# Designed miniproteins, single chains: the designs that were tried, part 99

Each design is a single chain, and the fold is of that chain. pLDDT is the mean over its residues in the fold that is shown.

## One batch from the design tools (miniprotein)

Design m3454
Fold by ESMFold2-Fast:
Structure m3454 (fold): chain A 57 residues (1-57)
Amino acid sequence: DLEELFKLFDKNKDGKITKKDLGLLVASGDHKLIDLIDIDKDGLITEEDVKEFISKF
């Protein structure tokens, strides 16, 4: 589930994932789907972005 993946990336529990955190986790793992969630391409992924992505699929 995408929500579980978001929790794994949100180390600060602030409801946000930084591009830096994504880069470290993607480089060490196989989580390419996350790039599809960053619709704004601002380097920040919020829980709302994940929910909107899930609701469309």
Scores: mean pLDDT 59

Design m3455
Fold by ESMFold2-Fast:
Structure m3455 (fold): chain A 81 residues (1-81)
Amino acid sequence: SMEAIEEAVRLFAEAIRAARAGDYETALRHLMEALRVLEESGQFSQEAIDEVLRLVQEAINRDVPVEEAARRIREVMLRAA
């Protein structure tokens, strides 16, 4: 659902922000919650989830604006839904 996509995107964005701030406990919590939302929706293949996780990892390791990362993640999830 669109609601599951938007909730997951928000949680991934918060995970990226927390990781960049050095708060890895909060980052992991948000990441795990985002994955739970995706699994409970039943809409996403493991391939789609893996692509999203690659984008999250890239955003954490680069000076990509969080809002740009969120947009790319949303685009992947919308294509996979």
Scores: mean pLDDT 84

Design m3456
Fold by ESMFold2-Fast:
Structure m3456 (fold): chain A 51 residues (1-51)
Amino acid sequence: LTPEELQRLRKESEVAAEGVGKVLGLDETLQAKWAEALYEIEKAAAEELAK
């Protein structure tokens, strides 16, 4: 993956975590952990699909 694609995935994960956090009432710390976990999962999946 390119650095540009990684940055996009990170931003998408942050947006998704904010949406989920708003619905489930997660605090900022849990939203940040959710975004990080989602980013790592999506990154690993994208790397496996591309390689």
Scores: mean pLDDT 79

Design m3457
Fold by ESMFold2-Fast:
Structure m3457 (fold): chain A 104 residues (1-104)
Amino acid sequence: KPSKEELEEAKKIAKEKVEKLKKEIEENIDKVIEEYKKILEEEKLDKESLLKEADAVGKASGSEELRELYRRAVEALEKLLKTKDPEPVKEVIEELAEARVKKL
């Protein structure tokens, strides 16, 4: 069981990484979209296949909260692809980091 100090350090590290990722996404929206498209094309994946994979990873985590967040991450990436709105992706990254720290 992690100590209270270890948990606080993990929260701090997660917050710093999330803020860095949010800035990188916001500054490089077109690059993030092109990388996502490239992954889909190279892996021959569509939204349906990604949602199934996200659900399987979520089930393997043993957490309903993480399962829902992985599905929301795919939906947020699809919204970014169609609308160039980074806010859903930024929100999901923050919630996913918080849920992972909570599971420690």
Scores: mean pLDDT 76

Design m3458
Fold by ESMFold2-Fast:
Structure m3458 (fold): chain A 87 residues (1-87)
Amino acid sequence: MLEQLEKEEKEVEEIAEALLEEAGVDRELLEEQRRFARGLRLLLTGKDVAEGEALLEAALAALEARDPAAAARTRAALEEFLKELEE
């Protein structure tokens, strides 16, 4: 199970990086990017959905304070990604 957990964590980290890259989030926002990735990991792995949602919202709010356009693109990309996971 540790092997599968590491695989899931890597997959989610790659997804988070792809979403942030597509949105054009600046590397100066590393702390906000890390919070976003952690939130997405908790949400997608089901380990703590409530904490994951809270971290994603906190990361997006912090991004919005620094770059509203990048935050809006990140939010749109996240919503589209989550919608695609349903069907």
Scores: mean pLDDT 72

Design m3459
Fold by ESMFold2-Fast:
Structure m3459 (fold): chain A 93 residues (1-93)
Amino acid sequence: KLEEEKKRKIAELLKEQLKKLLEKLKELGTEPNDLPYSEFTKEESIEELVKEINELVKEIAKRLPEELPEEIKEHIEALLEENKPKMEELLKE
């Protein structure tokens, strides 16, 4: 029960951070079209949250152009590095 709540909180935090990053990319002229996380619900299972986070990470990585500002590249790379072990922990069931 406590482990389930921890995993859900981690997934929600990762999801929000990834959403903020995508919005920042959009403001800088990078347009993330066809976002896979368009339907967020309050009753989402942890499996669904993890799946959406993984899709967001894939979408961000796919839309990283070589001409992207260095600050954004570093932020994305750092976020992916930090999120990788957290996602592994969430999927460890």
Scores: mean pLDDT 57

Design m3460
Fold by ESMFold2-Fast:
Structure m3460 (fold): chain A 64 residues (1-64)
Amino acid sequence: MTFHILDMDTGEKKIARTESEAIDAIQELSGASRVDAQRVVDETKKVSGIFELNGKRLAVSRVL
């Protein structure tokens, strides 16, 4: 399972191959807490979406 994380404000894209890497990428792009980054990853396991964290807009997608 791979996660694609796009910073909607800057266009920066990160690819994470694990849940832990996805949490780290979300925190790096947004400055959000681990708890908030974990919630985004958990929601993305159900459906890809756009999330607002710490004033940043992130598009997070799950790819097989």
Scores: mean pLDDT 82

Design m3461
Fold by ESMFold2-Fast:
Structure m3461 (fold): chain A 66 residues (1-66)
Amino acid sequence: PSPLEIDAAVLILAAAVGLVSARTQGNEEEAKRFEELLDEIQALVDSGTLTPEKLAELRAKLRELM
């Protein structure tokens, strides 16, 4: 896999952990934010339009949620 694909996979795992944590705590609003982030990452990966710049933006969004 490319470095970009590996970084995207790591980000997906981190966001998924955040989602599970939010759901376990019953925090529906935070769970929704993690779901939206996961959907955005998956859409970019599936379309082949993920760039290093967009990956950095998504990583920043994840940090803001945590």
Scores: mean pLDDT 82

Design m3462
Fold by ESMFold2-Fast:
Structure m3462 (fold): chain A 80 residues (1-80)
Amino acid sequence: VSAEVEALAAEVVARAKAQLLADGVSEEEAAAIAAAAREPLLARVAALAERVGLETARRILDLSLEGRFEEARALLEEAL
C-alpha cells in the first residue's frame, strides 16, 4: 500500500468521523467507529486504487461521501 493510498484512506476516515459528530454521535462512539473502520477501509481504498487508479478512486470516494452514490457507481463502471 502506497503512502498516497494510506493518506486517502485516512482522509476518508477523518471525513466520516466528522460527519458522525455533525449527526450527533458522541466523540467516544465516533472515535470507536473510526478506529474499527480504519483497517477495512484502508483495504477497500487500496483495492479501488489498484483497479481504477488513485485519482479516479479519490473522485469515487468524494462522490460517495457527498451521498452521490449513483454518480460514484457510474464513474466506477466507466473506469473498469
Scores: mean pLDDT 79

Design m3463
Fold by ESMFold2-Fast:
Structure m3463 (fold): chain A 55 residues (1-55)
Amino acid sequence: GKATEEDVERGGRSIARNYGVPEEEAKRAMREYVERHPEASGSQAGAGALRLLGL
């Protein structure tokens, strides 16, 4: 299913933890990806956020 607000919160925290970026920045990247791709799953949003962060 499509990414939820919970996916953004959890995914952002996970990216911050695993890649050493600020949690706020990771969550912003997740949200930006979801806004551009409303049908994306949480996993797709996570992958997209990593690309937006240059990771």
Scores: mean pLDDT 83

Design m3464
Fold by ESMFold2-Fast:
Structure m3464 (fold): chain A 63 residues (1-63)
Amino acid sequence: MPIDMQEVQESLARMALSIAKIALSNGADPQEVGQWLVALGERLLAQGSPAGQELVAFGEQLR
């Protein structure tokens, strides 16, 4: 059976947001974190996953 890719991508997006918040709290550059989140979110959107929208939105707020 195929894996539920939407559930996997949603979990990946939530993990990416958590990692980003931890990185920011440890002194990571907000612009670099924002660029990474936008790039990852756009890749998820290109694969048809709406979960990428949250990553793009948060990443854009950091840029």
Scores: mean pLDDT 79

Design m3465
Fold by ESMFold2-Fast:
Structure m3465 (fold): chain A 76 residues (1-76)
Amino acid sequence: LFEPEPELLKILSKVTDKKKLSMGEIIDAFLTYVKEKKLFDPENPGVIHLDEELKKFFGKEVATIGEAIDAINEKL
């Protein structure tokens, strides 16, 4: 189980109360956040427009699902 860094945990805490998560739980919580905030690009479903909190964690404005998963894994 992983303890996400504070910036990521702040985001995930909006969809889960868990403090220690598996990689799958982190990915599921992240994708739930993206879906609830309607951050998927309407023309390219694999592309995510990162909001202010996600920009703080990822350091970029746009990411694919794969890029986001890779960045999360790298920071764990």
Scores: mean pLDDT 80

Design m3466
Fold by ESMFold2-Fast:
Structure m3466 (fold): chain A 81 residues (1-81)
Amino acid sequence: DEVIEELRNLTVEQKVGLALRFLASLKDPKKQEIANKLSVDALAVVDLALERGVTDDELIEAVRKVAGEKDAKLVKQLLEL
């Protein structure tokens, strides 16, 4: 809930900044390929959730609530690599 509230208070430019920070953190080309399929909102919430130290299940649920089921499934695949 706090992660989702924080995301809602961000500008589009700030969300893009978080998304780019997450993409830049990835070193595995397979993870980069999956991450490139995610929406900006999904990338931003993943970056923010990881900064907060939430569990994988909490992270997947936050992505589902913000960006929908397709992005949640992609994030689950990313975490299973």
Scores: mean pLDDT 84

Design m3467
Fold by ESMFold2-Fast:
Structure m3467 (fold): chain A 80 residues (1-80)
Amino acid sequence: SKFEELKSELERLAKEAVERIEQHKDDPEAVIQILQEFSDKVLELLEKARDTLSPEEFEEFKRYAQKLADEVLKHVEEVL
């Protein structure tokens, strides 16, 4: 489904961000840039989801995106 495809892409972005944050643990500027890039890509996915999904699926997708974003932010806080 389109919903599962978008969720998979979101999960890939989150995993990539966490891996890059780990690789750059001692570089606060790089970590901040990675977080900004992740945020920009998530916003782009949210726009795509809004145009693609039903209103109910979009609300569920937003909640899932927030959960994954919170997990990425937690990793940033643990590193910085």
Scores: mean pLDDT 86

Design m3468
Fold by ESMFold2-Fast:
Structure m3468 (fold): chain A 75 residues (1-75)
Amino acid sequence: MSLEELRRETVAKLVALGMSRDFAERLVGEIIRLGVAGKLDEATRLIASLLKEGRLTHEQARVLADALIKAHALS
């Protein structure tokens, strides 16, 4: 799986979970960037912060956490 495939699949999953496409594309791009850079703690704090603020559902946060780990593995 390529980083571009991971990005497209993750955006599609988040949109299916009710996230707007624009927000999904922006957030997935940032999470993949942080994963590739090995900034897992920073990315995890971002996901946790958005979840605490009610900007993410638990299912959306799980999808993003999975994408983060996969992005790091693909780097």
Scores: mean pLDDT 89

Design m3469
Fold by ESMFold2-Fast:
Structure m3469 (fold): chain A 85 residues (1-85)
Amino acid sequence: STEEELRAAAEAARRELLAEIEARAGVPIPLGHLQGMEALAEGASAEEAEEIAKNGPKELVLLDPERLRELLDKLYARVEERWRA
């Protein structure tokens, strides 16, 4: 079914994202991108987060894998709350 197919794709995307987090450990990214991710974790819409990432500061900051995992955990918690609501 499409639901099972979507679930498999979501799990694959999660694995790829975790690998990307590890690969980006110590790799500089634009500060605006981090701020966009933080806004999304705080409950901003995807469109708002994209705008923050696009228009935010271009200064490169070191991506901390611990911080990135924290943001992802918070984002998934927010998504879970929406599913329950």
Scores: mean pLDDT 68

Design m3470
Fold by ESMFold2-Fast:
Structure m3470 (fold): chain A 79 residues (1-79)
Amino acid sequence: SSSAYQYAQNAIQGNLQNSQSLQKLGNQDGSNISLQNAQTVQDTLNTGTPSQAYQTAQTGSLNTSRTVSQVALDQLSQK
C-alpha cells in the first residue's frame, strides 16, 4: 500500500540524514552503518513489496538507528 511505501521512503531518508550528521561529527563508522541501513531498505523496496520494505525498516533498522542515534546524542550532550 501507499502507506507502507511512504514509511519505507521516510526510513531511507531518515537514515541518509543521520549518515550526513554523523559524518559532520567525525563518526565515520556510525555514518557507514546508517548508509548501509538505508541501502537495505531501498533494496527491499526495489526487489520486494512495500510491506516487506516496511518490515525491514522496522525490524532491521530499529537496533542500528537506536545505536547510531544514542552515540550522536551522547556526543552532543557532552557539550
Scores: mean pLDDT 71

Design m3471
Fold by ESMFold2-Fast:
Structure m3471 (fold): chain A 61 residues (1-61)
Amino acid sequence: MLTTQELIDLVEKYHTLPPEEQARVRERLAAVLRENGGVADKETFNRIGEVLREEIARAEA
């Protein structure tokens, strides 16, 4: 379950990534929001957190 603090921490890490990696994250987040019709429900919130974790882990590897 994604917490507000966990999301804040992920966003902070996102801002430290190279511009190319940041662009990839933004594209994936836009796709998630599009798939859910722009509704910020619990499932969309968790999916956003999952995308951020995955892309950050990939960039840090």
Scores: mean pLDDT 75

Design m3472
Fold by ESMFold2-Fast:
Structure m3472 (fold): chain A 85 residues (1-85)
Amino acid sequence: SVLDLLVEALRLYKEGKIEEAAEQFKKWLEEENLGKSVDDHIHALTLLPKEETKYLKTWEQALRAMLRDRNPDAVLREALKRVGL
């Protein structure tokens, strides 16, 4: 399901697998018919320095901001809850 794709993307992100998380997130956005190119936004998120302890929080904030404009808050809240973010 669409929710399962988002949960998988956020789980990979929580595990520090940023590139894999971005690819799954792209698949979720495509399934939601948000098919205007998200590659630039997702690619920018994967360029965050992995050595910075705050990169996860920055990426979460960017995801929350992007999703608020395009997707129902209920789906995002449920996915974040399942991943423990």
Scores: mean pLDDT 57

Design m3473
Fold by ESMFold2-Fast:
Structure m3473 (fold): chain A 64 residues (1-64)
Amino acid sequence: SMDDVLQKVLDTFRKLLDQGVSPVDAYRTGVDLLDKLSDEYKLSDEERMEVLNRFHAEFQRLLS
């Protein structure tokens, strides 16, 4: 589901930040994972964009 993909992406993103990876590098890794998981979960283009928008909002929150 979209929620499963988002949770996995956010979990990976947060773990990378906790390990001292830069926010930009952690975000890039998260986008790559989102792409892979969207294919595995057979998300539609619309569902993928929704997950990407929610992940991007979390990234923007950290930079503000």
Scores: mean pLDDT 87

Design m3474
Fold by ESMFold2-Fast:
Structure m3474 (fold): chain A 96 residues (1-96)
Amino acid sequence: MKIEKKYVIELDVEFETPEQARRLAEALKKVAEENKDLVDSYEIELFEDGRVRVTITSKDKQKAYDAAQRLAEAALAEGAKRITLNPIKEEDVVVE
């Protein structure tokens, strides 16, 4: 069995209107596609209470932070009111 380390960053993004929410989600999807080779995965979830959560997973800690920065900059450009960068999580994954 081989143990691999993964880094997970969660961004919580707040906005004032549903129109900003929709525009933000589309902008984040574009930035994720443009940076798909930087990290292992991006997950973008739109909540009914008007929050967007972005989950970034990478085997490289610096690449995870670089991706988070690009997504945060895109969110601010679309008029996000607040962005919370949650503490980075380190996960040990057993692979065969």
Scores: mean pLDDT 78

Design m3475
Fold by ESMFold2-Fast:
Structure m3475 (fold): chain A 114 residues (1-114)
Amino acid sequence: SDEAIQLALEIVRLAGEINRIAAELYEKDPEKAKPVLDEASRLVDLATRILQALRDGKPKDEILSLIDEFIEAAERLKKVVEEVRTPENQEAYDRILELIDKAIELAKKLKELV
């Protein structure tokens, strides 16, 4: 549906913003931010795969599986961020956490539409 595609596009946008912030953090503190960047990059891949599966009219079960993988990956990224965040970069990490929570909310809403 058009609503499902619009939600998937917003999820791709949010995942892209998370990845951009993670890349900026990686430039400042590579050792601590590398796990965040690795998981953020996976989130972008999964978001893009969900959008493509919706556009290609893939079976409902395949789309639901990708959404569940995305939610799981987002929750893993959240745990990684909580573990590695520093006072010096707190605002950037807090922004990533806000974007993750919004992405999970939209992914759950998307799951109800497919």
Scores: mean pLDDT 91

Design m3476
Fold by ESMFold2-Fast:
Structure m3476 (fold): chain A 76 residues (1-76)
Amino acid sequence: SLSPLERFKRRALEIADEVSRVDPELGAELRTQIDDVRSMDDLRSVLRSMLQRAEALGDRETAERVRQLLEEVESL
């Protein structure tokens, strides 16, 4: 079974993959940042960065997905 960290990383990677379909460079950057995550603190930092980028781009659907995931992670 996957640990909570690996499960959340997988969900974050799914969001990054969807971003890649619109912005391949940004998607690749996000995937690299997520792949480098080794702790819950690292994951929170990456998710906060993803949320800021989605909000700056006006991507409300991606922002909502990231916000929801970040709330779950921050509750641990």
Scores: mean pLDDT 85

Design m3477
Fold by ESMFold2-Fast:
Structure m3477 (fold): chain A 82 residues (1-82)
Amino acid sequence: MEFSEEEKEEIKKELEELKEALKNGDTEKAYESGYKLGKIAAKGSEEEKKKVEDEMAKIAEEVGNLEAAQAASLGYIEGLEE
């Protein structure tokens, strides 16, 4: 990935926060984590965006909370657009 070391650590932290939000069914926090991930991914290449999206999808599949995963997806899309 072409992200800086700081950006990579931020992505890792937000992915961990997303995983906890999904486990807890916290749709508001899932949206916030998705939004932050989207804003970071918007600065990256298409390959970097795909890697972030793949990691988010993996977390959503592992946890299985559809409602919170949907909130995170919406946040991600909105973060990408800003």
Scores: mean pLDDT 81

Design m3478
Fold by ESMFold2-Fast:
Structure m3478 (fold): chain A 85 residues (1-85)
Amino acid sequence: SEEEKRKKMLEYVEEELRIVEKLLEGVEGELKEELEKKLEEAKKELEEIKEKGGKVEDFKKVQKKVIEVEIEIGLYFIERGVAAL
């Protein structure tokens, strides 16, 4: 059902947010501040979707933003000569 799909998407996005927040602890300098702002925006959008009852497509937009932050963290670690997480 649409409700079950939304519940699963919410759980996936919340899990991804938790993982990305932990990865961000390893980032330093201006990039950390920029990525923290992007992640905070994604969290705010997720809370608005939870409050207003958004569709699966709304969760996917937030998920994309979280994944974009994760990619930037991965690139940062590659440039520092550490394995991507």
Scores: mean pLDDT 83

Design m3479
Fold by ESMFold2-Fast:
Structure m3479 (fold): chain A 51 residues (1-51)
Amino acid sequence: SDYDRVLRVATSALRNGLDLSQSTIDALRAAGYSLETIQRAINEAKRRLGV
């Protein structure tokens, strides 16, 4: 699912110390993911990693 793909990307980025900046969100939106899916996935990735 789109959620699982974005969750993988967000989790990988956070594990590598990368900022989930507005430019990353914009790139994911340009790739066709909804803002709602992106935000849910980022929030879940942060929760799982204790950020």
Scores: mean pLDDT 81

Design m3480
Fold by ESMFold2-Fast:
Structure m3480 (fold): chain A 94 residues (1-94)
Amino acid sequence: MIPKPPNLSKYLTKEEFKEYMRKKTEERVQKLLDEGVITPEQAKEILERSDKEIERFAELMADREPLTPEQKAEFDKIVEEHDKAAEEIRKKRL
């Protein structure tokens, strides 16, 4: 089964998370521009909308404590299980 994407806010600070998301969006938009799929005007609109969404997500994360101690413990267990599974795959391939 395809593992669910990790919660990046667990691994990165809010500032690093914002930078990461912005860079990822910029790279995607830049590729579409280079391919001629979108216009420069459309690219600007996409970047502006994406930036507003990233800012809104950061605000919501600041206003609410994102994880209870129980949820954090569960998340840490999931990460540990995933790491063990990845290590087993590496051992079988090597």
Scores: mean pLDDT 65

Design m3481
Fold by ESMFold2-Fast:
Structure m3481 (fold): chain A 71 residues (1-71)
Amino acid sequence: ELEAIEAAAARAQAAIDKDAGEEVKAAVEKVAKDSSWSREEKIQLLGDALGKAVNPEDAELVRRGWLAELR
């Protein structure tokens, strides 16, 4: 369950990386790989990055996967 959602999030993040640019990619990567960030900081950073997402469908997948990671 969690693994499936995480896989979907990673796929959506890859799609965003194609068009979003360095700002969004850096924010998403920091949130995903940096475990030093608090849950609140991760939510805020990802929220801002999703705001610059290129496709609402991709943004939806990222939200789904990210909610699982916040568990």
Scores: mean pLDDT 55

Design m3482
Fold by ESMFold2-Fast:
Structure m3482 (fold): chain A 68 residues (1-68)
Amino acid sequence: SEMEEKEALIEKTAEDVAKKYGLDKEKVKEALRKAVESGDVAEGARILVEETGLPETVARAIAKELIS
């Protein structure tokens, strides 16, 4: 289902990002869910920056991939 596919993508992205940037996986996962729920790339990127401290360029790229 679309929900299962989105959740799987969020899980994998959270694991990869947490490992690469030394962040808590569950915190990244929650931020990714909020970003996807926003349905807007700019707002999603803002959420990721505020919740996780990721660089804006990285947050925007992730938001674009997950929301587009």
Scores: mean pLDDT 82

Design m3483
Fold by ESMFold2-Fast:
Structure m3483 (fold): chain A 75 residues (1-75)
Amino acid sequence: MEELLTEEEKAKLEEFKAKYTPEFKKLMEQQEKPEAQKKLLEIMEEYARLMAELLPEIDEEEIEREIEEARKELE
C-alpha cells in the first residue's frame, strides 16, 4: 500500500507516524493490559481512517467494524 501513495500522501502518513509512534511504542510495551489494547485499537482506527482517505479502495466502515468487534472481545 505504501508504494501506491503519492509524495503528499506519504507526507501525511509520516506526520501521523511521528504523532503516534511514541504512544504506540509505549502501549505495545503494555499490551497485556486491556486498557493498553483498547488504546492501540484507537490508534489503529485512526490509521484506518487516514488510509481510507488516502486510498478510497479501502473500506473504512468494514475496518471500523472489525476494530469495534475486537474491542468487545477485550470486554
Scores: mean pLDDT 68

Design m3484
Fold by ESMFold2-Fast:
Structure m3484 (fold): chain A 87 residues (1-87)
Amino acid sequence: SSQKREQAIKLAEQGNSEEAIETLYDLAKELAEEGRLQAADSTMVRMEFLIGYNNVLSPEKLQKLRELADKKRSEMRELIRAVEAKE
């Protein structure tokens, strides 16, 4: 939904990057479960963009965000496979 996307942007602007990533993942998961796989993929790409533009974070904090994003991307790939296997 547009509300989850707006919430994620607001969280990122407030420096709450982990919560922003989780909000975008929740949106992508909902889209994938609805069969909107391309919209889900676009949302995951937006998550990667959001991490890449955090030039204010220390390398250690940036690495933690990348690890979180990698975990969420892996979970999304498994969800997409499960949806595709049923169709």
Scores: mean pLDDT 73

Design m3485
Fold by ESMFold2-Fast:
Structure m3485 (fold): chain A 62 residues (1-62)
Amino acid sequence: SDEEKQAFGKLADRLDKLREETGDDDGVDEIMQTVMQKLQAGEPISTVEKEFNKLVEELRRK
């Protein structure tokens, strides 16, 4: 849906910034795969965004 595409686009932009901050391509790719799979499985966008924020903070703490 357009809403899912817009949400994914925002998350992708945030992941691009995270990739530049951390240099951890594998960690960023793992977050991207997790988010994409959850959205494709029909999980609510709000739930996916909360999980995304958690994974981003965990990666930054490495």
Scores: mean pLDDT 79

Design m3486
Fold by ESMFold2-Fast:
Structure m3486 (fold): chain A 109 residues (1-109)
Amino acid sequence: SKVEKARELIDKLVEALKNGNFKEAKEYLDQLARVLSELTPEEIEQLVDDLVRLAKTIVEYLKKNKSEEAKELAKRFIDILRYAASKVKNPDAQRKLLETAEELEKALE
């Protein structure tokens, strides 16, 4: 399913970030954005916890690497979180995604 593909991409992105593989992380993030654009609101809601986990990994990556490339990756993911929040119909899911985006924006300071 497309939801399973999104989860696989999130897991690969988390591992790439933990290993410092920025080029692979960027490629997986681009693929994740494309897959998310094809999902229904209900399918995106199934991924909220996975997206929050990825956000926490990006925060930890930013603590170790404050390069412009790392900041741009984080900014792109903030856009993805805000896109997901705009699509979900569940208010709790929307709030969690928006709060996660705000946490990432603070990590860029």
Scores: mean pLDDT 87

Design m3487
Fold by ESMFold2-Fast:
Structure m3487 (fold): chain A 80 residues (1-80)
Amino acid sequence: GPPPAPMTAEQARKEIEAEAEEALRNISDPAARARIEELKKKALKEIEELEKNKADSSKYTQVVAEFFSGLQEILAEAVA
């Protein structure tokens, strides 16, 4: 099949927002929710800065991956 298309800033933002909203819909712990919202805010700011600097698509993929890793850590701690 064709290679996956390079990730755009818009796609990175949509992935971050969608995953954060899904997590927030399924989590009632106020501390975990606050951490998820802060993680989302930081990730979206990083995407904005990378877009302004015309960064390579690999940088957007890295931010999305780091966001998902951080989100998994928050969720794991919330159920511990």
Scores: mean pLDDT 81

Design m3488
Fold by ESMFold2-Fast:
Structure m3488 (fold): chain A 95 residues (1-95)
Amino acid sequence: LSPVTQEALRLLGQGQVSLLVARDEADRVLNDTSNTPQQKKQKLQDIIQHLEDVIARLREVKEKTTDPEVQKRIDTLIDDLQTLIDDLRQRIDQI
């Protein structure tokens, strides 16, 4: 594998972990009755910012790789991350 493709695969792995961790963390934040509405909003906004950073890094590495299978995996992960961000924004509006 080229160094660029190896870096893309590493970022894909990190992004997938970030997606799973963010889902679990968001559910815990929302279900924690000790959190004030303001604390819930702040914690969910922090998760959103982290996911946006992950998307930015994935977009950068996608431009550098020439592997079409890796590019498709990056696109799928970006779509999943964007879907979670949209869901979290809607949940913030309900608080």
Scores: mean pLDDT 89

Design m3489
Fold by ESMFold2-Fast:
Structure m3489 (fold): chain A 90 residues (1-90)
Amino acid sequence: DRAALIERLRAIVRQYNLPQSIEDLVVQVVNTRAIRPGEEDAIAAQFRYMFRNGTVGAIEKMLNDLLSYTSPQPLTALDFRSAANVYGLK
């Protein structure tokens, strides 16, 4: 569920020693956007990949863009992968 995904993503932020501002943005994205049921594991894997390979600035920009995106479609791992690709998070 959403609460379990939030706790999992918070743990990932802390695992990669990212600032509290990233944790706050991640929580805001998950609370603001619908998440497609069954995508939680794939989304968590995409966040691990992005946090391992991205700079703080690139991650913040990507998360802020996801917050401004107004599509009615629930978020999937592919949406996070596509956003990460736009910001060069390999």
Scores: mean pLDDT 76

